# Designed miniproteins, single chains, continued (5), part 42

Each design is a single chain, and the fold is of that chain. pLDDT is the mean over its residues in the fold that is shown.

## One batch from the design tools (miniprotein)

Design m17530
Fold by ESMFold2-Fast:
Structure m17530 (fold): chain A 86 residues (1-86)
Amino acid sequence: MEHFKKGVRALKEGKYEEAVKYFEKALEEEGEENVDTLVYLGEAYLQLGEYERAIEVLERALSLDPENELARRLLEEARAKLEEKA
């Protein structure tokens, strides 16, 4: 989980583009069904204003873990931001 840890650190430091790259690499190594990685990737996309991509990965996270509160919160935020941008 080295890339996941680096992604979380980059996200915490406000390095959102680096966070995306690390989380994408983590999904390649751990499988695209890793809920935690999908959730934090969604948060990084949200911070970058990539709302449609954030929605895609957060919906995937919720399909795997419907009870994930963070994923639901971030998904609603991404949907609201996409409506504001339209």
Scores: mean pLDDT 82

Design m17531
Fold by ESMFold2-Fast:
Structure m17531 (fold): chain A 67 residues (1-67)
Amino acid sequence: SREEIKEKLTEYLIKEFGLSRETAEKIAELLLEGRGDQAGALLASHGLSPEQIQEVEKFVEELLKES
């Protein structure tokens, strides 16, 4: 379900990048809505490199293939 995918993405962002739950949930929602530019800008504002942002995008693609 969308909520399961959102929670998996949220936990990934918290675990791998140390983001707060509030920030991770906001970014997860933007990514799942296809707002990659907004999500990428927010990730960069929280200290993620372009390489780390690409890893997030890859993880989202892998999660969505399971849908």
Scores: mean pLDDT 84

Design m17532
Fold by ESMFold2-Fast:
Formats: structure tokens, C-alpha cells, sequence
Structure m17532 (fold): chain A 65 residues (1-65)
């Protein structure tokens, strides 16, 4: 749990900035958040917070594309 929470904390500012920059709709923002959370949870199981942050940001960019 600590790894996931740390990754969320580190990824949150950049994800939030991406959502604002893209002016994502509520639906797009919700979908991007779900994809990011999924990546963070997967990284939490592996214990790699750094990889979780990178994947969460990447998933957010993909969802907003």
C-alpha cells in the first residue's frame, strides 16, 4: 500500500497538470484517472513506485489522446 500511495502522491501533480492543459471533459478525466489508478495498483504489487509514476502519467496521456 505504501508504494501505491507514494506513487500517487508523486504522479498526482503531473496528472492534474495534464488534465488541466488538455481541458479534459469530466468523462475523459474520469477515464484517465481510472487508467492511471490501474497502473499505480499494478506497480504497487511489484513494489516499484517509480515505474508506477511513469506508467500512470503515460496512461493519462494515452487516455487523453
Amino acid sequence: MEVVEKAKEEAAPEIEELLKKKKATADQGHEASLKALEALEEAGKSGDAEEGVKKAIERTKEALS
Scores: mean pLDDT 72

Design m17533
Fold by ESMFold2-Fast:
Structure m17533 (fold): chain A 69 residues (1-69)
Amino acid sequence: GDATIAKAAAHEALEALKAGDVEGAIRTLRNAAKVIQDPELREKLLEAARLLEQGDVERAERILRELIS
């Protein structure tokens, strides 16, 4: 379901960030948001991607960690 897709995307994005691949993390989050129908989960993925685009890695990581908990 949507929660499983969101958690998988968050996990993949966090691994990309650990590898220094910010662009890969953004792509993963945006692609997952396209297939998620739950507006709250979609907005959280898009907010994390937006924060990464702005260079706010710490806030993005906080959102992603909350999604996998």
Scores: mean pLDDT 88

Design m17534
Fold by ESMFold2-Fast:
Structure m17534 (fold): chain A 94 residues (1-94)
Amino acid sequence: SELVERARELKAEVLKAMETADPAEIEALLERFVAALEPYAEELRENKDEEGHRELLILAMEVGIAAARRLFPDDAEVAAAVAAAEARIAAARA
């Protein structure tokens, strides 16, 4: 899907920006990424593109995981949630 390709490009840009970002900047980057995906999610829903919508959700989860690891590196509950999310992504892509 063209929208999914654009979402992958946005994910790459956001993850790169997160490498040098402060905690407050990471939260702003996550918020901007989610806002940028909203029109894509609507178009995929209107077109009944279930595979594209699923991939879009996976991309959002991957960015959320990166943000959570950066913001809460020593939080055991966050680490458990991240591990569960990674397992779900792996299962969805199998």
Scores: mean pLDDT 83

Design m17535
Fold by ESMFold2-Fast:
Structure m17535 (fold): chain A 58 residues (1-58)
Amino acid sequence: MPPPAYVTELAREVGMSDEEIAALEAGDEAAERRFWERAIAHYGSLEAFVARAQELAA
C-alpha cells in the first residue's frame, strides 16, 4: 500500500523531488534512506522529525 499522505508532505518539506517521492511511495529502500537522512538533517533530530510527522498525521 502507498505510505500515508503525511509522509509525502514530509518528503516535500525536506526537499525531495516528485520523482524521489514516487520512488519512496514505491518502497525503494534507497529513497527511504535518503528521506530519513534529509528529514533528520532538516528538523535537527529524529525526535523533532517524529513530532512533525505526528502533527501532520493528526
Scores: mean pLDDT 76

Design m17536
Fold by ESMFold2-Fast:
Structure m17536 (fold): chain A 60 residues (1-60)
Amino acid sequence: AVVAELELQGKKFRVTVEGDEVKVEGLTGSEEDEKLAQEMFRELAKKYGVDKVKELLAKA
């Protein structure tokens, strides 16, 4: 599994990629912020593949 902590628009998230599954956990901000981040990463994985998400996390 790939696990990374990153900051998006001043809010911190923990992103975990395990197989084809992407999970996002909000460390700061609201539950809505976590939901939006989760949706964004799932869409990215769906469109470009989980390897692209892993690459982005490695650069964060």
Scores: mean pLDDT 77

Design m17537
Fold by ESMFold2-Fast:
Parts: C-alpha cells; structure tokens; sequence
Structure m17537 (fold): chain A 90 residues (1-90)
C-alpha cells in the first residue's frame, strides 16, 4: 500500500545519504586524480538518484505511474544503492 511506498522512499533517501557520505570520505582520502574523479562521479550519481526519486514521487502523485510501478522502481534503486555502497566499503 501507500505506507510500503513511503517506507521504501525513506529507505532510498537513507541509502543515498550513506552513498554521499562514503563518496565524500573517498574524496578526502584521494591521493590521485583518478581516485578523486571516481569519488566525484559517485557523489554526482547519488545526487542524480535523489532527483530520480523526486521525479518518481511526482509522477506517482500525478497518477502517471501506478503504485506497483513506483514500488518496483524504488526497489530497483535500493538494489543499485546497496551494490554501490558495498563496492565503496571494499
């Protein structure tokens, strides 16, 4: 239901903040231009995903997508975020 959708949105935003935190730590520890650029790319990805979530929520509120489609897309974003966070922790 809508409560599941709202919980998934909160989880996505929490994971985006974690990705930003890890990417900023990588930026601070970057010893090479390549490391710095990779960390910047992850920060930009996190910002892009935040905009994607906002756009998804707007489309859902306007009735342009179903609740089921919104839930599926949020779950896809959560999977991507978890994979990227684990990669940055390694």
Amino acid sequence: GKEELEKLREEVLRLIEELKRLALERMRRAETREELLRAIAEVLRAIGLEFDVDLLWEKYEKGEISEEEAIEELRRIIRELRERIEELRA
Scores: mean pLDDT 85

Design m17538
Fold by ESMFold2-Fast:
Structure m17538 (fold): chain A 113 residues (1-113)
Amino acid sequence: SITVTQSGGGTVPEGGSVTLTGKVSADISKYTVYWFRQRPGQPPELLGSISGDGKQVQVDPRYQGRLTLSRDAAANTATAVLSNLQREDTGLYTFALMTDPVVYGEGVELTVV
């Protein structure tokens, strides 16, 4: 079975930036990675995706210029950097590896103050 370990949430000031990381126990270059956010009382929303080769990157238009997605195949790690943080960015951020079945990270909580 494949596992995902997430890190990089916490309490961060408005206008700052945060680095969210997902580390995979398998070859990340074989899979597309999706990043989701869930705000309290709301359904999960897709923020963006990056292909296994890193060449296809999609970011939701609401986060264009604020969200940067990358991956490091040698480290089996995918990284999301969210900049110019707003209080509305508070929520649970979840990594998903597009296997069959999909493997989800446990999520990391971000609080913007």
Scores: mean pLDDT 86

Design m17539
Fold by ESMFold2-Fast:
Structure m17539 (fold): chain A 72 residues (1-72)
Amino acid sequence: DRAERLREEALRLARDPSPEAQERAAELALEAARLMSPEEANELALELLRAAPDLRGVNIAMLVFSEAVDKE
């Protein structure tokens, strides 16, 4: 589905250290999270942390966690 495709692309881009890839990864991850349940969005955030455990991955994961909370 669309959310799953966005998730896969965001995870791939999160591993690319370029600023452009990181910005795109954040955009796609947030779009995917908005289409997902809060539980699915939380799982995506954990996957992002595993894919890019440095500060960049943490920042993207925190954005996705915030989106999941807003979906309460």
Scores: mean pLDDT 74

Design m17540
Fold by ESMFold2-Fast:
Structure m17540 (fold): chain A 50 residues (1-50)
Amino acid sequence: LTPEQTAHLYRLLQGAAEARGRDLTGREFFDSLPPDVQRAVVDSVRSHFA
């Protein structure tokens, strides 16, 4: 991912964690996801910026 795509990814995941009442950064939330979900999220962000 580009720096811009990475920032967007972590911002979205931080918002998702916050909505679930979890005190996690976007990076921490991403690292907590199963590998299959991590891949799907990365692919979604790439598609959004393509």
Scores: mean pLDDT 77

Design m17541
Fold by ESMFold2-Fast:
Structure m17541 (fold): chain A 56 residues (1-56)
Amino acid sequence: SADEEAGRALARAILDAGGTAADVVRRAAELIASGELDPAGFGAGAGAVLREAGLV
């Protein structure tokens, strides 16, 4: 889904910039809390990138 792709893109961008898994989780929570994104799809996408990186 578009929200899953957005979650993957966010996590990848933060990690590529030298950010941590905690930075990804914090930023994802902020965007979800704003009501701009579907939490299930976005969270699944971000979580998939963190699992692929071995960070969760």
Scores: mean pLDDT 80

Design m17542
Fold by ESMFold2-Fast:
Structure m17542 (fold): chain A 67 residues (1-67)
Amino acid sequence: MKKEIEIEAEATGPTEDAALLRAYQKMVEKAKEAGLKNVKIEILETEVRKEGDQYVAKVKAKAIELD
């Protein structure tokens, strides 16, 4: 049976790509903490905004455990 959880992560970085990478790394860690194995991360929403000299990335995803 497939196990699914919804996870959200927010991270900041000096570029949009840096902020997104950090947010994705947080998502993977959350999936591991939830005990999921052989996980597929499906990105549902991605928002990036500029805050002063930094970028803030907010990512919402579904972590799906594969067979």
Scores: mean pLDDT 79

Design m17543
Fold by ESMFold2-Fast:
Structure m17543 (fold): chain A 79 residues (1-79)
Amino acid sequence: SDATFAAVVQAIYAYLKAHPEVLDLPDEEIVEEGLKVAYDYLVNEQGLPEEEAEAWVEKNRELLERAILTIATRLKAQA
């Protein structure tokens, strides 16, 4: 849902802001870290089964990758 996507993006933003060392990584590794944050949020904060969290991340992968890189670019510009 749009609400779930917004919550996941907010969790990724908060993580990357709290861990600026991740922003020094190559874009591909920043994306992988952001996808892990999305998965962890769904499992630990939303209580989704692991298989459902994995399926949600895969379904939304292209949108999440764009969101992660947009967040990273903005945070790097504010540093």
Scores: mean pLDDT 88

Design m17544
Fold by ESMFold2-Fast:
Structure m17544 (fold): chain A 78 residues (1-78)
Amino acid sequence: SAADELAQRAIEELRKMLTEKNPDKEKVERAILEVGVAIKFGASQELRDEAIKVLEELKKKHPEYKETIDRAIASLKA
């Protein structure tokens, strides 16, 4: 589905940011928004779980985004 494709692309962007020393704030926020939109419009539970896992990893590597990521994870779990 289009929602699954959007979720997968956003998760891939988040995974790329795990390898970056200073990921761009706007890019991080956009990828988080795209994951949220995809899940809201019917992306699979497996993709939601994968997104949460990647966001937890990103939070550990880039604690400067902790608050933004915590809000995103809470929203995805609701």
Scores: mean pLDDT 85

Design m17545
Fold by ESMFold2-Fast:
Formats: structure tokens, sequence, C-alpha cells
Structure m17545 (fold): chain A 91 residues (1-91)
């Protein structure tokens, strides 16, 4: 099903991000590995949110508003931008 495909894509993104983060942390890899890992985690979180929304709709729960989803995405993006700024400044 499409939900199973989305779950597999989210899992693959997380596995790739974990591998990049491990290279960054254990092998003193370049900051670009951390940046790419965080980008992949963010993509996986979007898939997870879509899957959860679809399941909630199937269970007859009220859908999360588009406004609330956009606000949450904006907050997450701002937090990640701040982390990247700190890491770049430390390099």
Amino acid sequence: SILEELEQRAAALRARADALLEEFEKNDGPISLYVEAQRLYAQAQLYDAAIRGARDLAQGKAPTSVEDLLAAAARAAAAEAARLERLRAAR
C-alpha cells in the first residue's frame, strides 16, 4: 500500500541519516555530513507526519489543521537554522 511505501521511505531516510551522523561523530567527518544527516531526518519527519495524519483520518479523528502543520514546520526550520549557524561558527 502507499502507506507501507511511505513508511519504508521514512525508514530508509533515517538509516541513511544515522550512517552519516555516525561518520561525522566517530570519524571526525566534515560538517557537511551533519548538515546532510539533519536534512534527511527532516525529510523523514515529514513522511512520519503524513503517515500519522492519514491514520488519524482513517480512525475518524479530526485532521490537524494546515495552519498548525505550517507553524510546526516553520519552528522546526528555525531551530535547525540556529543549530547549523552554531556548528559553522564553531568550525
Scores: mean pLDDT 75

Design m17546
Fold by ESMFold2-Fast:
Structure m17546 (fold): chain A 85 residues (1-85)
Amino acid sequence: MEEEVERTLEEEARRLREKAEELRDVSPEAAERARRAAEEFLEAKPEAIEAAKELGAEKVIEGIRRAAADTLALLDRLAAEELAA
């Protein structure tokens, strides 16, 4: 239970860090946002574990993955806007 939630947060934080590295030279602002999002995901471990106890791990894991996907989409949009400016 806790291990699955922690692993999911760590996996999505890693994806956000990879996105930050990818965007580093293209959009420093989007890269910084990606880095902060990764840190926020790791800091959310205690809250996510408590939520999983209340709602069930599957729902919390789905929520984490959706939040990460939405963040990645936002970062791509911000990078595109910065390149267009």
Scores: mean pLDDT 82

Design m17547
Fold by ESMFold2-Fast:
Structure m17547 (fold): chain A 65 residues (1-65)
Amino acid sequence: AKRILVVGGDNEESAKKAAELAKEKFGADEVVLLVGATGDEGLAFARALSERTGADVGLANGTGM
């Protein structure tokens, strides 16, 4: 995938909102959505993915951050 979106994951609503935003901006087929990591773990994972793949990687969360 050209773009990867990591969604920090205690809140399903944040995942849904992030996916809809990514679909509007990048097209759904161009973005891989990963859910589950929160806070520093999610950020570290997203950063490692971006460095390794060269893709645009974003992190989103819904509550607590």
Scores: mean pLDDT 55

Design m17548
Fold by ESMFold2-Fast:
Structure m17548 (fold): chain A 98 residues (1-98)
Amino acid sequence: SALEEAIEELRELIEEAREKGLPLAATALESALELLEEAKRKLEEGDIEGAILLLEIALGILRIALGVAKVIGDEESAEILERGIEAVERALEYVRSL
């Protein structure tokens, strides 16, 4: 599913951020990943609305981190965070289609 694909993509982006020494991106993505894993549990329980809320919170965290990265001129963190945002947006569209 798009949610499971987003979880795997965020794990890969966290690894990339850690290898590049990008703590802002790594920390934001780790927080978002925890929320996506909880959203998956909510879907398994049939709580679609709860899953949507958690994905919206994850998206909010990543967007705030992206804003910070842009203000401080951290272009590498911004690129990684933009990819994370796109993954979460696809997961959110998928869950909303259920």
Scores: mean pLDDT 92

Design m17549
Fold by ESMFold2-Fast:
Structure m17549 (fold): chain A 58 residues (1-58)
Amino acid sequence: GIAVAKEDILPETEEEKYIPKGTRLEILEEVSDDKVLVKNLATGEKTIVPKSKLEEIS
């Protein structure tokens, strides 16, 4: 599915990447109860983000 960042997502660990608000993301898999692995569709980078900061659009 495709999601949009509802707010700026700041990296909380060295494995996470900054995602600006409004970025379109492809959801690849769930990695924990509250986090998903996504691909940033603007950059092609993969990162882990909190589900609570995403709005799924498709």
Scores: mean pLDDT 82

Design m17550
Fold by ESMFold2-Fast:
Structure m17550 (fold): chain A 64 residues (1-64)
Amino acid sequence: SENVKKAQELLEKGLKALDEGRYDEAIRYFNEAIDVASKTDPNDLEAGALAVAAAMLLQAVRSR
């Protein structure tokens, strides 16, 4: 779905920002990826997996 693709793009942008030390941008991208993924059909397991991945990455950034 379009939302799954958008969530993937946001997750990739967040990971790139994290690699470059831009933590505030990484946090913003991960939060947006979670929001987009969670607005997808609740039965979409791919969207659910993306939301979990983004949430775990967000927690890792904040817990450093």
Scores: mean pLDDT 79

Design m17551
Fold by ESMFold2-Fast:
Structure m17551 (fold): chain A 87 residues (1-87)
Amino acid sequence: SMEKLAERAYEVLERFGLGDEARKVMEEFIKAVKENDYEKAIEATERGIDLLAEALRKLPDFSQEAIDAAVELVAFATVRAALKSKL
């Protein structure tokens, strides 16, 4: 579900001190999806990808945290591609 995807990404980003930015992105994403605002949902997904990429760059390679961030980044990239296919 979209809510579960957003919550998982929030948990990962919160562990890296990006919780405030992640919460805002999560709320914007969920709102946009519920309103069928695909352009805003894509924008929120892109911000989420940027935050996850920033977190990943700061972590040691192959740490559990880096793996968690990479998994969520792939998930958001997939959602972004799906949303763009609707435009």
Scores: mean pLDDT 76

Design m17552
Fold by ESMFold2-Fast:
Structure m17552 (fold): chain A 60 residues (1-60)
Amino acid sequence: MVCTVKKNYIAKTSTELSLKVGEIVEVLKVLNDDKVLVKSLSTGKEGVIPLSELLKVCEV
């Protein structure tokens, strides 16, 4: 599933990924209610985002 980032996010830990508004990410896994694992299609980096609310447009 591919989603578009709707707001900027700055990673606070080494396991998290920094994202800019308008970046396209692939959701790899839902870890729990608070966290999703994503891969940035722009950079190829993987990381955890603490809020799924960062993603607005999702495609399969």
Scores: mean pLDDT 73

Design m17553
Fold by ESMFold2-Fast:
Order: structure tokens, then C-alpha cells, then sequence
Structure m17553 (fold): chain A 64 residues (1-64)
């Protein structure tokens, strides 16, 4: 994976597969390339919500 889009697509796929911890890692890599990527923030919000980390989920949801 070499672009923010590649990382975001993989993160979204992992979240859909029920793998939120891995989705967080790939979405964070996307944000290293594009810190304001709204899709990466949306994936992080969804992943943190599934992990029970509601405060982190709300923070990323606000940036999506």
C-alpha cells in the first residue's frame, strides 16, 4: 500500500470483515499521508465504536 486511498480501502474492508483493531492500524497509516482524510476518520470512528472506545470514536466522527 502506497497511497492514503490504498490504506483507507484496506481499513474499510477490515472493518466490514469485523476486524476493527486492524482497521484502526490501516486508517492511521492513511492519516499519516493525508491527516484530514474524511474517509479515514470515518473508518476510525466506526472501528473505535466497535472496540467500545466511544470518546475516540466521537473525536474521529467529528472530523469525518
Amino acid sequence: MKTAQDYVMKAAQLLAEGRPEEAVKYAEEALKIDPNNPIAHAVLAGAYRRLGREEEAARHFAKA
Scores: mean pLDDT 82

Design m17555
Fold by ESMFold2-Fast:
Structure m17555 (fold): chain A 60 residues (1-60)
Amino acid sequence: DRIFEAAKELIKEKGSKVTTREIAERAGVSVGAIYRHYRSTTTLYTSESLRLIAEEIEKS
């Protein structure tokens, strides 16, 4: 869940300005690895997790 943790931290810091590249850098993986992760794991699960974190930040 390194990608998920990196996304959570970046969304908390930058909100909607977070980019896939920044998530990859924070997680210590390549941008290609994120796309591979979306492909090999449940894409819906990863997308839903990012949406939930974004909603929490928007409430603040």
Scores: mean pLDDT 62

Design m17556
Fold by ESMFold2-Fast:
Structure m17556 (fold): chain A 70 residues (1-70)
Amino acid sequence: SEAEKLAEEAMAQIDQAFATLSPEEALNRALQIVQQTARQLLKLSREAAEEFARRAEKYLRARRAEVLAA
């Protein structure tokens, strides 16, 4: 679906940010991607938006824990 494609593209962009930017810059960029993508997903499917928000939160929580442990 369009919603699934949008969510997967957003997650790939978030992963790319953490691969190429500093941890702080990657987190800021990821938060922007999450906010923009969640707004677009809400227009298509509330369930898809909520699922994406949970995936992004789990991913960012793991990355934040790694940064704080370093």
Scores: mean pLDDT 82

Design m17557
Fold by ESMFold2-Fast:
Structure m17557 (fold): chain A 64 residues (1-64)
Amino acid sequence: SEAQKLVEQANALLSELEKTTDPEEITKLVQEIMDIVRQLEALGKTLEAWQLQAKLGEILAKKM
């Protein structure tokens, strides 16, 4: 499904974000992940969107 592909893409970006230390690249990856979150919300995939947002927050907290 389209939603499944978006979740797979977001998880790949989250994995890349965990490895990234460059602030500019971190900003770009966060923006791309948040764009996917918005697309999932538009598709009515609220749970999947919230799960990705939670994981994003956990990764960013570790970088602070």
Scores: mean pLDDT 86

Design m17558
Fold by ESMFold2-Fast:
Structure m17558 (fold): chain A 95 residues (1-95)
Amino acid sequence: TELARRGGEAALKGGVLAVKEAPKDNKEAITLGIAGALGGIGAQFLAEVLKDEREGGRSARSGGESARRGGELANSKEARELGEKGRRLGEEALA
């Protein structure tokens, strides 16, 4: 299954959306969105290039959680849901 790759994609999309929807003065939401996006990129690289599903899953879980929290602070339901999806898919990759 492509769990880490799919989780990374969700975390990246959620993180980017959290940054875009965050109020400009909400530095915490922006920082968490950036962390989510970077975790998503890392998960995809680990899973697709290095073929490391476990490390990819860890990166997707971490990035997804950051994107979820960033989306919550940005008041972005879509970013929060994408972050949670990334977190869950990353967790499933580690099972």
Scores: mean pLDDT 89

Design m17559
Fold by ESMFold2-Fast:
Structure m17559 (fold): chain A 73 residues (1-73)
Amino acid sequence: GMAAEEEEKRRELAKETARGAAIGAALEAGMTPLEVRVEVRGNRVVATVTTDKGTVVAEVDMETGEITVRVER
């Protein structure tokens, strides 16, 4: 139904947002992204970027739109 299609589009947008936030944070920190993983966990989307200098994790809350980024060097 239409509601399911809208939810899927919101999920895809959240996945792209999390990926972009994590990659952007890694590049801003002077890190080279090597691998990107995106996972949906309930109402959150988690993007994990493995870099040459550590790991960057970005989480997007699909209910609130909040974006949280953590850089581990």
Scores: mean pLDDT 82

Design m17560
Fold by ESMFold2-Fast:
Structure m17560 (fold): chain A 92 residues (1-92)
Amino acid sequence: SLAEQEENKEISELLRKSREENSELLEYLKKNLTPEQWEKVREESRKLIEEFREKHGVSPSDLIEDGTLENYEKVLELQDKILEIMLKEQNS
Protein backbone atom coordinates (compact mmCIF):
# COMPACT_ATOMS: atom_id res chain seq x y z
CA SER A 1 0.00 0.00 0.00
CA LEU A 2 1.00 3.66 -0.32
CA ALA A 3 0.97 3.95 3.48
CA GLU A 4 3.49 1.09 3.76
CA GLN A 5 5.76 2.77 1.17
CA GLU A 6 5.59 6.08 3.08
CA GLU A 7 6.36 4.27 6.38
CA ASN A 8 9.38 2.54 4.81
CA LYS A 9 10.70 5.88 3.49
CA GLU A 10 10.27 7.43 6.96
CA ILE A 11 12.12 4.51 8.61
CA SER A 12 14.94 4.75 6.03
CA GLU A 13 15.28 8.51 6.63
CA LEU A 14 15.32 8.07 10.44
CA LEU A 15 17.92 5.29 10.09
CA ARG A 16 20.21 7.49 7.95
CA LYS A 17 19.93 10.42 10.40
CA SER A 18 20.53 8.10 13.37
CA ARG A 19 23.66 6.63 11.73
CA GLU A 20 25.10 10.07 10.91
CA GLU A 21 24.38 11.47 14.40
CA ASN A 22 25.69 8.29 16.05
CA SER A 23 28.92 8.38 13.99
CA GLU A 24 29.62 12.02 14.94
CA LEU A 25 28.79 11.38 18.60
CA LEU A 26 30.91 8.20 18.73
CA GLU A 27 33.92 10.06 17.26
CA TYR A 28 33.42 12.88 19.78
CA LEU A 29 33.12 10.49 22.75
CA LYS A 30 36.06 8.35 21.56
CA LYS A 31 38.27 11.48 21.57
CA ASN A 32 36.97 12.65 24.97
CA LEU A 33 36.95 9.29 26.84
CA THR A 34 40.12 7.78 28.25
CA PRO A 35 41.15 4.32 26.93
CA GLU A 36 40.05 2.85 30.30
CA GLN A 37 36.61 4.53 30.12
CA TRP A 38 36.20 3.39 26.50
CA GLU A 39 37.04 -0.21 27.52
CA LYS A 40 34.34 -0.08 30.24
CA VAL A 41 31.83 1.29 27.70
CA ARG A 42 32.66 -1.55 25.28
CA GLU A 43 32.25 -4.18 28.04
CA GLU A 44 28.87 -2.83 29.21
CA SER A 45 27.65 -2.36 25.61
CA ARG A 46 28.66 -5.96 24.82
CA LYS A 47 26.53 -7.19 27.75
CA LEU A 48 23.52 -5.15 26.52
CA ILE A 49 23.90 -6.53 22.98
CA GLU A 50 24.12 -10.11 24.35
CA GLU A 51 20.97 -9.53 26.46
CA PHE A 52 19.24 -8.09 23.36
CA ARG A 53 20.16 -11.21 21.34
CA GLU A 54 18.90 -13.52 24.11
CA LYS A 55 15.64 -11.57 24.48
CA HIS A 56 14.87 -11.20 20.74
CA GLY A 57 16.65 -14.29 19.37
CA VAL A 58 18.45 -12.20 16.70
CA SER A 59 21.08 -9.47 16.45
CA PRO A 60 20.03 -5.78 16.28
CA SER A 61 21.11 -5.62 12.61
CA ASP A 62 18.96 -8.65 11.74
CA LEU A 63 15.90 -7.07 13.44
CA ILE A 64 16.27 -3.91 11.30
CA GLU A 65 16.25 -6.06 8.11
CA ASP A 66 12.58 -6.96 8.80
CA GLY A 67 11.80 -3.27 8.16
CA THR A 68 9.07 -2.87 10.81
CA LEU A 69 8.76 0.28 12.91
CA GLU A 70 8.42 -1.89 16.06
CA ASN A 71 11.76 -3.62 15.37
CA TYR A 72 13.43 -0.29 14.55
CA GLU A 73 12.17 1.16 17.87
CA LYS A 74 13.69 -1.81 19.76
CA VAL A 75 17.08 -1.12 18.17
CA LEU A 76 16.81 2.63 18.94
CA GLU A 77 16.11 1.76 22.61
CA LEU A 78 19.31 -0.31 22.65
CA GLN A 79 21.29 2.56 21.04
CA ASP A 80 19.94 5.00 23.66
CA LYS A 81 21.07 2.68 26.49
CA ILE A 82 24.57 2.47 25.00
CA LEU A 83 24.68 6.28 24.71
CA GLU A 84 23.66 6.60 28.39
CA ILE A 85 26.59 4.33 29.36
CA MET A 86 29.00 6.51 27.35
CA LEU A 87 27.71 9.73 28.93
CA LYS A 88 27.85 8.19 32.43
CA GLU A 89 31.52 7.20 31.94
CA GLN A 90 32.37 10.69 30.61
CA ASN A 91 30.80 12.22 33.77
CA SER A 92 32.56 9.77 36.12
Scores: mean pLDDT 70

Design m17561
Fold by ESMFold2-Fast:
Structure m17561 (fold): chain A 70 residues (1-70)
Amino acid sequence: GVEQAGEYIRQAVRALQKGDYKGAAEYLRKAAQASPNPEAREHFLLAAQAAEKGDSWEALEHISLGVAAL
């Protein structure tokens, strides 16, 4: 649910801050799975793709949009 998605997003942001792009992408995929809103899920999946590319700014943009859609 929304609370579980929020916890995974917090872990993803911490991973991004440490440069752990693989860990961030894994947490973002878990956030997508926990998200009840399809729009939030799509943004967290796009954030995971950006994180896998090492694009922290694009990842943070999609995290913000996904959280707004929760």
Scores: mean pLDDT 87

Design m17562
Fold by ESMFold2-Fast:
Structure m17562 (fold): chain A 67 residues (1-67)
Amino acid sequence: DAKEYLEKGKELAAQGKLEEAKKYYEKAIELDPNYAEAYENLGVVLMRMGESEEAVKYFEKAAELRK
C-alpha cells in the first residue's frame, strides 16, 4: 500500500539512494494523491538532489493537503 512505498523510500533515502527513494515516493503519491507525508519526503529528496524549485512545489502541495 502507499505506506509501504513511503517506508521503502525512507530506507533508500537513508542509504543515499536518492533516485530510487524518489521513485518510491512517487509510487506512494500514485496510490494516495492526498498523502501529505509522501509529498514532504519527495520534497526533501529533491532538495538533496539539488532540485530546489521542484522541491518547493511539493512542500507547498503537502502544506495545502494538511489544511
Scores: mean pLDDT 86

Design m17563
Fold by ESMFold2-Fast:
Structure m17563 (fold): chain A 59 residues (1-59)
Amino acid sequence: HMELSKEDIERLRKLLEGQPLTPEQREILRAFAKKYGLPEVDELTPETLERLEKIAEEK
């Protein structure tokens, strides 16, 4: 099961709204991106978040 959950999306949204990502938070983001088919994401943008939301909502 490699399905992205709503809770994962909310966590990513909170990271985007918070202070600049730490190196540890960036590694977590990279792990999510690789797991869900976005392996070249090195920072969280609103466009990336919208794409992940669509994936989570569809399945």
Scores: mean pLDDT 63

Design m17564
Fold by ESMFold2-Fast:
Structure m17564 (fold): chain A 68 residues (1-68)
Amino acid sequence: MYAALVDGSGAGERGAAAGAVAGQSAGGTHKMGPDRNTVVVTAPSREAAEAAARAAEAAGGKSQVLPV
C-alpha cells in the first residue's frame, strides 16, 4: 500500500482536491487535513499514489509518495 501526502500550497484547496480526485479515480481513498489544504491519499499501488501526486503538482501543490 502507498500514500501520497499532498499539500495544496499556493493552490490551496484546489491543489488538495485535485490530488484527492486523481487518487480516488485510481482506486484509492483519501482523508482531508484540518485546514483543507492538505490531503492524504491511500492507494493500493504506487502508480495510483503517483497519479494523485502528479495531479496535485499540476494544480500548483506539492506532494510526496511513501510506502505504508
Scores: mean pLDDT 70

Design m17565
Fold by ESMFold2-Fast:
Structure m17565 (fold): chain A 71 residues (1-71)
Amino acid sequence: GAELEEARAALERAEAKLEEAEEELKKAKELYEAGELSEEEARKKILEAEEKLGIAAIEKAVARLVLEKLS
């Protein structure tokens, strides 16, 4: 019971973080194209978003594997 519920919650959180990271990356690119961010500011925001996206993708993959083993 509890392990399966925790795995589902972990997957949901990972998916939410992935969406947030994707939106952060999209916004950084749009703001740079609009001239709202300098090249240096855009680079920093893109690197941060890419790091968050990578971490979230790994967390989602792990949570999905755990969920599959518990089902």
Scores: mean pLDDT 85

Design m17566
Fold by ESMFold2-Fast:
Structure m17566 (fold): chain A 103 residues (1-103)
Amino acid sequence: SELKKKIEELLEKGKELLKEGSGHTGIAVILKVIGVDFDYEYGILTEEELKKRVEELEKDIRTAEELTKLFKEDPDKARDYLLNVLKHTQQQADSQLRHMKKL
């Protein structure tokens, strides 16, 4: 199944985020992927709903990868991304950065 292969691919990307030192972000991604895999295996969602969830996960993973890259280059760039691109509050941005610092 094409969809099953995509779910497995997203799980591997979540594991990569975990290895890159974004532990909390990597775990959050892995848990979301496990939820989609569960919904797929047990037929909880329609095929259209599953495709939509996979697309949303791909978007979330791309965002997490960019944030992780920026954090490695300069934590201030990661903070600017959280505030100005993702439109997080200062409290949300500072919380995310604290979690990313736990490497």
Scores: mean pLDDT 76

Design m17567
Fold by ESMFold2-Fast:
Structure m17567 (fold): chain A 61 residues (1-61)
Amino acid sequence: SKERIDLEVEEALLHMQAALAERIGDKETAAKYYEELSRLLEGVDPERAQEYRKKAEEIKK
């Protein structure tokens, strides 16, 4: 469906932005994108949502 395609595209873009922020050492921006990924996936893939939430918290430390 279009909704699924839109979700997959948004996930890919957010993940790319999070990875780029990590690479350049922008921890605040990286954590924000992983938090957005967690929220995006809460209703679709709770296990992956939890993994992204843990990643965001790890980066904030």
Scores: mean pLDDT 83

